# Designed miniproteins, single chains, continued (4): the designs that were tried, part 72

Each design is a single chain, and the fold is of that chain. pLDDT is the mean over its residues in the fold that is shown.

## One batch from the design tools (miniprotein)

Design m14477
Fold by ESMFold2-Fast:
Structure m14477 (fold): chain A 95 residues (1-95)
Amino acid sequence: NPVEEESKENKPISELLRKALEDPSVRLVILTEGGKIKGILIHEGDKLTFEGELTPEQREALLLALELGKLMGGNLLLENLDKERLREAIERVRK
């Protein structure tokens, strides 16, 4: 990305949030912990973008939450992650 500034200022997160609000084709999953944004998953077209400090397990759970959000036709805000509950919910909705 030909940007003159380094992106360590959390600017990418703000830009992704604005983009998701302005473009209904963009799907957003936000993970929070203790009222703070831990990370964000953006899906637009065929591209997936992860922002924030996320463990591999949290990234997998966000992908499951994205699938659930797609099935529900919206964006998701998660206070915590439980991959087992997310998989269960997806299977229920997909039926």
Scores: mean pLDDT 66

Design m14478
Fold by ESMFold2-Fast:
Structure m14478 (fold): chain A 76 residues (1-76)
Amino acid sequence: MGSVKLELKGVPGSVIYALVGGVEAAGGKAEIEGLEGTGSAPANATVIVSGSEEGLKAAIKGGRDIQEKGIGEVKI
């Protein structure tokens, strides 16, 4: 499988960028759509992840972590 899409609602931009950083550190690629700013304010965004299988795993783990901590809503 070549990509995964994460739909994020009410998630702070800083957390979304941390997720992207984790994907990139794992050798994946991540594109953010519709995100406003990088602060602590809740935002809605779509993150499209492609590239390495390890990058896809990092995206799924990050999305699950956001959901588990109650930071916002995540659909994978």
Scores: mean pLDDT 78

Design m14479
Fold by ESMFold2-Fast:
Structure m14479 (fold): chain A 97 residues (1-97)
Amino acid sequence: EKKKLEELLESYEEMIEEIKKLTKELLEKIKKQKDKKHLEEMKKRLEKSEPLFEETIKKLLEKLEKSNLPEEVKKKFKEYLKLQEEMRKKLKEELEK
């Protein structure tokens, strides 16, 4: 069981690194994009999806807290969800420039 926990934690670490990589790639793409109309449309799409994203994260956190998963797994998954929220925040901040 200890080995399975370690494998699961490694999988979450990989997901965390993928989110960090995706965030950097998307930020770089936004910085290189010079079409103001395209940037404004991207901003509006992010703003329109915000309520659904917030509701989804809230539901996932509630399910996670009620789950029988080990505390270490819950902590890593919460870190992953927080990184997704931070990604959206960074994308919005870059689009506001």
Scores: mean pLDDT 78

Design m14480
Fold by ESMFold2-Fast:
Structure m14480 (fold): chain A 77 residues (1-77)
Amino acid sequence: NPLSPEVSEAIGKATLALLSHDGRGAVEHALRAAELAPDDRDVLEFAASTLRTAGGLDPSLREEALARARELRERAE
């Protein structure tokens, strides 16, 4: 099934935030994508990967981002 426009927009915004070195924005939009598509394994894996990358870009977010990434990865299993 195709992604909803809202999920696609959240994924796009998360990706743009990573490219702009905006760790907080990447976390916000990745979590939004996971919230909009809670049962979509590909979206959950994208969100988890984005959170791990965001934690690397902003060390102040690392603990929070890695904890959320683990939770999303477990949900994707």
Scores: mean pLDDT 85

Design m14481
Fold by ESMFold2-Fast:
Structure m14481 (fold): chain A 73 residues (1-73)
Amino acid sequence: SKEEAKKRMEELNARADELIAQETDPERQEFLRSFREFVKEQLEKMIELNYPEDEMKEAIDFAEQRLAELEAA
């Protein structure tokens, strides 16, 4: 549902914000901010345009995977 997609997006944004707050390298912090803004814009657009739930889940899963990779780096 749109509600579930929005909730997952909010959780993803919160995780990204925590990672940004803990980042001590200004260059990496800016990269993380840019990634967060890009992902937020894409997911909000998909929700606004009523993308199929499967496509929205795939996009959110992709964003979560990318964030996990950034957390591990």
Scores: mean pLDDT 77

Design m14482
Fold by ESMFold2-Fast:
Structure m14482 (fold): chain A 59 residues (1-59)
Amino acid sequence: PTVTGGRTFTLSMPSSELAKQIEAGLGVKVTHEDLGVGERVTLTFNDDGTSVTITRAAP
């Protein structure tokens, strides 16, 4: 795996809502942790670009 490009940001919407928007916009499967507005997350694309993972960023 050569994925080095995860993005870390603060949620402006619940992770479930962000996941729906990414699935609709990119046509990819999204796996997410149940996180609320204001929580920091890391967004990671899988090696083949067919799925995205949203996880809580490290403290």
Scores: mean pLDDT 74

Design m14483
Fold by ESMFold2-Fast:
Structure m14483 (fold): chain A 98 residues (1-98)
Amino acid sequence: SVKELVKELIEKLLEEDNPETLAAVQRALFTRDPSLAPESLREIVEKLLNEGTDEQIAEALIELYKESTDPKTKEIIKRLLQSLRNPEVREKALKEIE
């Protein structure tokens, strides 16, 4: 599911704890181009972008944000939401997690 792919992506981003890796994933989401994702995460990002619309990805990110108590996880989710290509979806999702 889209939620499981988003969860796996967040878990791998937390494990790597690398700002350049996060920035590359953000670029891939903003352009909807999985080739811009780092090699270690490219398969997950490709599956996510093929299976999920920006709306579906935003819904999964919001749900995981509300379920999380970890500040680092919440920050990664917020940065991924900020990187969604569709500006209307992005703006609505960011308001939902205020």
Scores: mean pLDDT 89

Design m14484
Fold by ESMFold2-Fast:
Structure m14484 (fold): chain A 76 residues (1-76)
Amino acid sequence: SAAAQAFLARLAAETQEIVDRLRRGEISEEEANRRLQALGDEFLARRADFSPEEQRQAQAVLEQAAREVQAIVEQR
């Protein structure tokens, strides 16, 4: 749906911004994890509106962002 595609685009943009801000030292690890958790919770609340493919895309974006946050933290 158009609403699902709009959410996926926003999810990709917001997860990238979280990762970029953490990489620049503008936010803490705790803040980055809190923001990713909030996006994950929003996705779960809306999951029934998504096709199985769109659900896989959202999950992949969230998992990739979580991996990037962990990698940044481990490099410090």
Scores: mean pLDDT 87

Design m14485
Fold by ESMFold2-Fast:
Structure m14485 (fold): chain A 78 residues (1-78)
Amino acid sequence: MIKLSELSDEEKEILLILSTHNNEPLSLSEIKEELPHLSRSTISKHLKRLVEKGILEKLKGGKYRLSEYGIKVLKERR
């Protein structure tokens, strides 16, 4: 099981954004607005990787949210 500490800082930033938006499905453009220091290509690469890890779900319309597993990873306290 992936621990929050095993994720890159950029991956953790994406997960925190989704968490702060009450896990509402967000598009790449909406995530990019919260992460102006990262390129769209970098964010897209991390989103694909997080979906492959089962941490995020890709929904219709190209939106992303935390999976049940991703919620458990983000709630990891120690």
Scores: mean pLDDT 78

Design m14486
Fold by ESMFold2-Fast:
Structure m14486 (fold): chain A 68 residues (1-68)
Amino acid sequence: MELQVPYEVYAEEVQKKAPELEIEVDKEKKKVTIYNKVTGEKIEVPVEELEEALGEMGQKEMEKRRKE
């Protein structure tokens, strides 16, 4: 509940820190598409859920590292 920054600014900061992720913001539909170039996963979430979606993608990458 403590979103003090616009979701668009948050998306830009994440894109700078994780260049393997492609983030597309659709302002008209209020949707964000996140594409992971390494895993090939693509997810579409409401702009308000961007932070949660990025957390879930990070968890999937950590699980993949458990496989030899």
Scores: mean pLDDT 64

Design m14487
Fold by ESMFold2-Fast:
Structure m14487 (fold): chain A 88 residues (1-88)
Amino acid sequence: MEMKKEALEKALEELDELIEKASEYSNQEIARGLRALAGQLKKIGAEEAAKKAEEVAKKLEEEELSTEEIKELLREVKEVVEEELAKL
């Protein structure tokens, strides 16, 4: 339980940083960060959050998105991570 909780809390911190600095990062940099995060989430069994992070990363790689659209998608990933944390 402890390791999963700490990993989810760290994931929320990383997502908050990506949301705050979304205009400062390229879509490729944000997508790379999300894919790394998804890998970490899968290792701790947060499969729904990992899937959401991968889906958003794929959209960033395949679609031309505005900074506001990117921030909204990152908030959706954060909501799934918060739901996983709330279940603990």
Scores: mean pLDDT 82

Design m14488
Fold by ESMFold2-Fast:
Structure m14488 (fold): chain A 73 residues (1-73)
Amino acid sequence: SLKERIERAVRLHDEGKSLAEIAEELGVSPATVSLMLRAFWVNFFKTRDFDVALDLAAQQVSDWYAARGLPVP
């Protein structure tokens, strides 16, 4: 799921992986990884709840791609 992919991106980034390395591992662009990480941290700052922040980030990333007629990552 998109939620699981965002969680994996957050974990890999915390482990010190670059955006390019995370992008290669997830099969997405570095710009998509950047969007995923930003969406997560913005919502984590607001909620202080890891799981809720992932749900909100997944919804926001999904909405961003859907609004542009692009397939959700």
Scores: mean pLDDT 88

Design m14489
Fold by ESMFold2-Fast:
Structure m14489 (fold): chain A 57 residues (1-57)
Amino acid sequence: MSEEQREKAREYAEKAVAMGRSVGASDAQILALATREAEKEGLSREEAERLAREVLE
């Protein structure tokens, strides 16, 4: 996976976290949403979940 692809995945995960927080979603729901968005950018579920946790924290 390219560095650009990982950077794009992080950006989309950050946007998902911001959106989830703005609507009062739980941390678990936000983590799931951010993970899904990172997976759409080509990360594996494991990598996407790790990235989502980094962004949420």
Scores: mean pLDDT 79

Design m14490
Fold by ESMFold2-Fast:
Structure m14490 (fold): chain A 85 residues (1-85)
Amino acid sequence: APLPAPDAEEVALIDRIRARLDALVASSSAAAQGAALGRQIWATSSSVEEAQQRLLEVAKTTSDPAYIQGMVGAAIVLIGEDLLA
């Protein structure tokens, strides 16, 4: 991709998403369970595309907004951290 290298703004965005995810997880057990699944999906996926497909499949079967937000938020943070590392 013709995008520039990650900069301080991109790192700050990931930090902001992580802080919001931590606050959500602290206030909702459903979000905490979703976040755990999001972490597992990323840890067991071979690519960003595979992780995205797995997240979409789970989202189709889960109707709890807090669970979905925790799952997607955790996956976004971990994908971002791995790509920026």
Scores: mean pLDDT 79

Design m14491
Fold by ESMFold2-Fast:
Structure m14491 (fold): chain A 93 residues (1-93)
Amino acid sequence: SAEEEKEKEELEKKKQEEVARMFANYKRATGDEARAKQLVEYNQKMANSKTLEERYDVMLQYYKTIKNMSPEELAKLEALLERRLAERKAKEG
């Protein structure tokens, strides 16, 4: 409806303002615009994650790309997250 469209536009504007504020904060904290953009993108992906699987994928990409975690540590984290996902699915079934 026209009311839903207006509410969507207002929500979108507020989200854009929040993203801009977040970017400015990370830019000040890191002194690095590229790193600030990566941190904003990570936060947006995490916020937009609909499932635990999507959230864990975003988390793995963060540790791999932004934290530059070793392949051994990344494999251990992946195994831990897979176990947690399986345990949660078992409790929900």
Scores: mean pLDDT 80

Design m14492
Fold by ESMFold2-Fast:
Structure m14492 (fold): chain A 115 residues (1-115)
Amino acid sequence: SMKDIEEVLELMAKAAELHEDHAAVGELIERARRIAERSGEQGVASAGVMGAGYMLDVEGRRELGDLLRALGALGSAEQQLEALGLVAEGYRRPERRDEYLARAAALARAVVAAA
């Protein structure tokens, strides 16, 4: 629904305002993922990964931001939800962040290459 899209985008905007090491970032992203999963609507999942792409751009991770925006345009809801889960885990686990973000990037690159 439009309400779910607005809530997801608000959560992503809040995450982008916080320092990347703030404990709340991963939880805000996971909350957005749960809303998208519960809605069952591709538009909500798409808004989630595009919002995460914006957050990553703000943090200087521009290539990953571009990849997640492409995933939001080209990917399935399932692929978009998987990428959101990987990004959320990367922010919840700073010691493994680059590992989780690399997995999200690989998923997005595979979708772009198949399009």
Scores: mean pLDDT 87

Design m14493
Fold by ESMFold2-Fast:
Structure m14493 (fold): chain A 83 residues (1-83)
Amino acid sequence: LEAALAALEEAAREARRRGDETLARLAERAIEAARAGDILALEITRGMVLIRRGVAKLIGDEETAALADRVADAADAALAALR
């Protein structure tokens, strides 16, 4: 769990650096859900990240898609640690 939280915090900082407030907020919500042990909130947040990733891929924004993948992977690691 600690490693997954660290990865989410790093991804949130990178999203803010790039001006992607949506991904930054989603990563922060994933951190809050994971710390609270709220599996449902974490799953919902992960789903929103995947939607963001899909939109980024459709418009050819590979950089945003890659960052969304990192947030989703970290959320998956947090889910695995909580299950």
Scores: mean pLDDT 81

Design m14494
Fold by ESMFold2-Fast:
Structure m14494 (fold): chain A 90 residues (1-90)
Amino acid sequence: AEERLREARELFREAVKALLEGDTERARELAARAFELLRSVAPPSALPLLDQAEEHFEKAIKAAEEGDIETAEKHLLEAEDLLEVVFAQT
């Protein structure tokens, strides 16, 4: 469980890096893996927050694909804040 949490954190970090470098496809792939892994270990009480974080991350990727960097950053920060709560509960 702890190793999976660490792996999920590293995948999210790599996804953020890919997004900031403009590699939205890689960001989506890495984020999908991270969210899948985190869903496998998160308690049921954390799942609604995880769903919200995933939605914000997807909105960040979409905004970046459209060149809207301000909107991408806003959604990325919301996703990161929600993920910190999920990690703390897991």
Scores: mean pLDDT 83

Design m14495
Fold by ESMFold2-Fast:
Structure m14495 (fold): chain A 77 residues (1-77)
Amino acid sequence: REEVDRNLRELEELARESKDPEVAKALETAARIARFLAEQGREEEASELARRVLDHGRKGDVEAAREAILEGMERAT
């Protein structure tokens, strides 16, 4: 629970600080999906998605970040 909240804050903060609008959009999308998963009681999946996207976002790898989001969504179904 607390780990998910920390990861969500980091995603939202990195998105606001990002100078690349594509990176910012990917981070915001991941934060939104992770928050939804956490609200559904799926905290482990939320934390995993947030962590993966944060790692790629910090490197500026938009393609990898988007791929991680898609992979997280596939596991969520």
Scores: mean pLDDT 76

Design m14496
Fold by ESMFold2-Fast:
Structure m14496 (fold): chain A 77 residues (1-77)
Amino acid sequence: SLLDEALAAVRAGRVDELAALLATGRLSDEQIIELFNEALRRRNVHAATVILDHVTDPALRARLEEALRSGRELALP
């Protein structure tokens, strides 16, 4: 699945592949949160910022920015 490919890209540190998958716009908000939590768990700030750069919803973006600042994972809805 697209989510499995994106999670694999986060885990491997393949940020260019991650950016391409995010640019498709086919990932849901829940899937974006799962990807962001994986980046936080791995302390991969580069992957976290790439994910953040592809989020256009202001409310979700604000939650992700706070999670990145605090280092705390987001709850899935």
Scores: mean pLDDT 86

Design m14497
Fold by ESMFold2-Fast:
Structure m14497 (fold): chain A 56 residues (1-56)
Amino acid sequence: TRKARLLRESGFNLVTGERLKAGTVVEVLSVGEDGVAQGTYKGNPVLVDASGAEYL
């Protein structure tokens, strides 16, 4: 897995439906052809727009 920081509000917590704020660091598991990354944040599954994230 690789860590990525969100540069803008560009992700979603799939359990709660809450948006992930700019500055959030997520673990990236995979990136789809559409640029949507699947990952985790604090144990929760998340979806992230990869264009709004910077790999660490």
Scores: mean pLDDT 81

Design m14498
Fold by ESMFold2-Fast:
Structure m14498 (fold): chain A 78 residues (1-78)
Amino acid sequence: ERYSPYQDMTLAEPIKVSEIEPLKGLEPELKSIYKDEKTGFYVAEVRVGDLTFYGSGETEEEAIENALRTARESLALE
């Protein structure tokens, strides 16, 4: 518990939505995450407000992180 040096053991799964900070008062929502059987890549679909962002990667966590990165960059631009 308090001496768990391997927090990554519980974080070996995709990043939790609860770990995602709100973007400009908008709450990020993981709509879907799936593995594209044709490419072998994971694809994450994240909704932020009225916009949907996609990310892809070799792992579910990477796909989610890439989708969130795109969302942050898009919402930071005027």
Scores: mean pLDDT 65

Design m14499
Fold by ESMFold2-Fast:
Structure m14499 (fold): chain A 77 residues (1-77)
Amino acid sequence: KEEELQKRIEKTKELMKTSKFSDEIINLYLEYTKLVHEANRKIEEAYKNGDFDKAAEIAREYQRKLDELRKKISKLS
């Protein structure tokens, strides 16, 4: 649900702000959260359509994007 994503984003922002993380790191973490949500939604869509090959392709594509984002977060932390 979009409501669940919004609540997670708000909670993550507040928690990271309380922990004195930089705005740059907070923004990268929020981007990570959004990418995970988007990946799960698209993979679920592919499964509903019976397109398991497409689901696997989407999973690989988003895994690469998430790995790149993790590297950026690690360099700034």
Scores: mean pLDDT 79

Design m14500
Fold by ESMFold2-Fast:
Structure m14500 (fold): chain A 94 residues (1-94)
Amino acid sequence: SLEELLAYIKSGKPFQPSIVLEIRAVGRENLDKVLAELEKKLDDKDQSVVENAAKFLMTIYLVFDDERAKELLRENLHKIKDERLRKLIESVIA
């Protein structure tokens, strides 16, 4: 559900592949609230929180081809310190 997905994102817990099912279940029409929470997490001081938010955004982009998720990743790529994750995201949004 949207409420469960938002609570998970707000908790700062690590991204898990199973979350793709929750993202699909929420649907495109509810993404505004999810994207707003993820944008806040990209500004976090903890790099693990930033990396998890980036993984969520990459999954949203891959599931929905959502240009807002792609743009958030492009604008915030410099905040991702892990070189492997950054390069993966660059290849996905190219």
Scores: mean pLDDT 83

Design m14501
Fold by ESMFold2-Fast:
Structure m14501 (fold): chain A 59 residues (1-59)
Amino acid sequence: MRALGEELRARRDAVGLSQRQLAEAVGVTQATVSAYERGEVAIPEAIRERILAAIEAAE
């Protein structure tokens, strides 16, 4: 299984969302999305749910 950040990046890329678009959808900065994808910061539960919902909506 890929690291959570790598999995997030792969799924986001597969649905054609940029880091900026995902950040806007979940209410964080693009830098925060980049940090999540790099595994530098743990994804809070509330933000994780919003990220998954945004990716699913784009699929």
Scores: mean pLDDT 77

Design m14502
Fold by ESMFold2-Fast:
Structure m14502 (fold): chain A 59 residues (1-59)
Amino acid sequence: MESQRIAEEAARMVEEGRGQEVTAQEKEYVAAGDYERAMDLGVGVLKAAVDRTVERLLA
C-alpha cells in the first residue's frame, strides 16, 4: 500500500533522470533510522533498473 506508492514514485524519479535525488533521500531515511522507507525506495530503484534492462533488450 504505502510501500508500493513509495517504490513506484522512486522508479519514476529514476526514469526522469533524478536517480541522485532518490539516493540522497534513501541516505536521509537511513540517517533518521527509517529503514522501512529506505527499503521501499530501494525496491523502486530495482524495479526501474529491471524495466530499463527489458527495454534495452527490446531495442
Scores: mean pLDDT 73

Design m14503
Fold by ESMFold2-Fast:
Structure m14503 (fold): chain A 101 residues (1-101)
Amino acid sequence: SSFLEEARRYAEEAKRLAKEATKLFDEAEKELGKEQVQKIVGRAFKNSRTRKELEEEIRKAGKELGATEEQIKKLIEAVNKMFEALRKVGEGVEALIRARA
């Protein structure tokens, strides 16, 4: 089934994006500390309903908590890659459902 090959491709892309996101979070945690990163990202998630709002709230929370522009960009990139990975997982699940039809 071509849908099984599509599902595998989405899974590999999700793994790659998740690995890249983890690396960016690890770099930010080394610079800011794990607690500070969790506070910035956690506050942004609580105050946003869309991914665009989430990026804006990361910038706001990051600035309020003393993160640099470079650190804020890194956190936004990490979160964006995490959401892209989750989207690829969803696309892979849809492909698996279609493979069973």
Scores: mean pLDDT 85

Design m14504
Fold by ESMFold2-Fast:
Structure m14504 (fold): chain A 85 residues (1-85)
Amino acid sequence: SKLDLLRQAVYSTTLYLASLGESEEEIRKKAREIADRVLAGEVSEDDVGEMVRRASTSFFFHPPSLEQVEQAKKITQEIVDEAKK
């Protein structure tokens, strides 16, 4: 579904940036940018697959902490809840 695609794209982006040490302000900004693109129909399932692959490769060198995972889940849920009708 569109909401599942949104959740995957936002979570992958948010967790990736958090694992690299980006600020919460920058993470939230980038999460909103990707969410807007998904909702506009500009992001495909293949694009999300590439985002997940890139993040997973990066996690081998920069594994996210439990705190970063919880931050990513929280930001993702906030954006998905806002997009629900």
Scores: mean pLDDT 85

Design m14505
Fold by ESMFold2-Fast:
Structure m14505 (fold): chain A 77 residues (1-77)
Amino acid sequence: SLPVLSEEEQKELEEKLKEAEKRAEERGVSETLREAILRAVRSTHISIVMTPDEEKRKELEKELEKMLESLFNTPPL
């Protein structure tokens, strides 16, 4: 089972998901890629929330941004 998020943590997740979905629409990504992006955002946010170490949280946030940039900017070959 997923950990129980606080009201603030859940709002942060919803904001991140809305931002990711908007970026996906702006970039014209496929439905499959959009779904993968949203799953990545959700999973990483949960990991961040579960991490007590502030420095580790920052690392996870950077990894998420790097992952999203890679997914959005990967050219079709």
Scores: mean pLDDT 74

Design m14506
Fold by ESMFold2-Fast:
Structure m14506 (fold): chain A 106 residues (1-106)
Amino acid sequence: SSLLQTLQESVKRAKEALEKASDDIGKIVLLVTSHIGVLEITYSVSKRFLSPEERRQVLELLLETYEWAIEKIKEAIKKAGKTTAMQKQALRYLEERIERLKEELA
């Protein structure tokens, strides 16, 4: 799928860019959340044009991306030795989205 390949390339580029980001947890959370938002919007507007197999592949990519995002936020929190209400809300949002994606994949 051309869309799947484009999304995979987008995820790879975003991960490479974020590895160069500052140690500012707020900035890391914002960049991660913004990238996920773009992927969700792209899937939402395009899913009607995807085959069942392509939808499954995109959902699996989104799930992997959300799991990666949670790990990056947790790493940033651990490095800073503290967490904020905003960071806790971001983690909760991502965890809720993972559960919804798992339900859609089932």
Scores: mean pLDDT 73

Design m14507
Fold by ESMFold2-Fast:
Structure m14507 (fold): chain A 72 residues (1-72)
Amino acid sequence: MIVEARLTVTLTKEENGKTYTETKTYHLPIGLPADDPEARELLERIAKGVEALAKHENPGYTVEVELELIPL
């Protein structure tokens, strides 16, 4: 099955007794065969790379990345 991948990155920080939350969505404009183990592994690596980059750029935030596969 060919799918489009969407990554949702949620950044959460608690500062001075307040919780700050930001959400960013990235669309990968590539149709990928989701039933291919290599394609799934690539998508998981991309998601982990995005999470690592977001943590590096936002060192005071808790970072959560959600991968969603949309059928084409």
Scores: mean pLDDT 75

Design m14508
Fold by ESMFold2-Fast:
Structure m14508 (fold): chain A 83 residues (1-83)
Amino acid sequence: MVTQGDQYTIQGADYYSKGDYDTAISYYDRSIDLYTQASQQGDRRAIPNRYLTQSLRYDIQGDYDTSRRLRDISRQIQQQINS
């Protein structure tokens, strides 16, 4: 099942590919809010997904170093929850 947070991340990526960066950021921010709420409710999958979506947001801003760090954090957390 695709969560609403996942749907907003996909929509943000679509707008990013079209060059509508402001709309892409808006969808990523909504996705981040939903993943934050889901993690507070105990959904551990929401934590790495939040970091991944934040990395996409930093890519738009041109902060590639922060984006890379957030992707690495997402990957590490994903490995921990699968252990």
Scores: mean pLDDT 82

Design m14509
Fold by ESMFold2-Fast:
Structure m14509 (fold): chain A 99 residues (1-99)
Amino acid sequence: MEYSVDELIYGLRLMIESLEGLIEYIEKNELTEEQLKQLEEDLKLLEERAKKIVKKALELAKDDPEKVEEIEKLYKEFLEKLERARKLLEEKRKRLEEK
């Protein structure tokens, strides 16, 4: 598996956009228990993929402080959106428990 730093950074940006789309989907839709479980699993896979991408990107960019800063900033944004998505799923799950 060989990617450039710029390709990995682009991948992180796409993952952030995917999380934004998932957040919007979760907010706008009523979800079944099965859909909630699938989304929780999808978020876990996204987190694992992001960790691997960040680790590789940082290893490749270690001698470039500007790229390191960009990668760290994008990863922070990704984690903030990931936490927001998880909180929304938790709120949806609580509504199902009320029924």
Scores: mean pLDDT 84

Design m14510
Fold by ESMFold2-Fast:
Structure m14510 (fold): chain A 84 residues (1-84)
Amino acid sequence: ALTPEQKEQAIREARERLSKVLSEEQVKRAEEIMREVVRENPDATAAEFARRVATRLQEDPSFSDDEVALAQQVIGEVAAALQA
């Protein structure tokens, strides 16, 4: 399972990367979703965290399919890096 520090770092890194390609409002929403997933799943692995965030993004009408795919890639890469 990811530590609280690793989860916060993952959210921060994902937010910084997404801010280069998504609007400020979309980045804030993605951060909210990531924080909700962390709150609801305190013992989640990196892979489970990325999967749950992906599901929430797909359910949010503020993101297009392409934007969801991009966000999933960024979040997955950040989560994987924390396990290296």
Scores: mean pLDDT 80

Design m14511
Fold by ESMFold2-Fast:
Parts: C-alpha cells; structure tokens; sequence
Structure m14511 (fold): chain A 80 residues (1-80)
C-alpha cells in the first residue's frame, strides 16, 4: 500500500467516524480518480457515481461501529 492509498483510507475512516457520508463520497471519488490515473484510463460518469455511492455506504457503515472498532480500523489503515 502506497502513501496515497493510506491517505485515502485514513480520510474515509475519519469521515465515517464523523458521520459525514458526503465527505465519504468525495474521498471515494478522489481515490477512484487516483487509481484510474495510475492505470492510464479514465472512469465513466457511471463509474464515478458508483464510487460516490460506495463512499457514502462505507462512511455510514463506519459511523455505525463502536469507537473501539473505529479506532482499530484507523490503526489498521495506518499500518498498511
């Protein structure tokens, strides 16, 4: 896992812990664009919207975790 991937995972975890689903969508969109640029391809509008929906869902899932579980996920992301 490179530094950029770690940065996205940490940011997504923080957005989820804050209950900010729209921030989660923004982070997932940024991560998808970053990955597609590294692969040398551009994502379709449908793929970008799917990334946003995935980010919202992940943030909502994280918001439902206990503080201990959220801390464990963040620690795991930091160690990747």
Amino acid sequence: VDEESRRFLLALNDAGAAGDEERGAEIALEAARFASEREGRELSEEELEAAREHGRALAAMIAGLSPEEQAALRARAESL
Scores: mean pLDDT 80

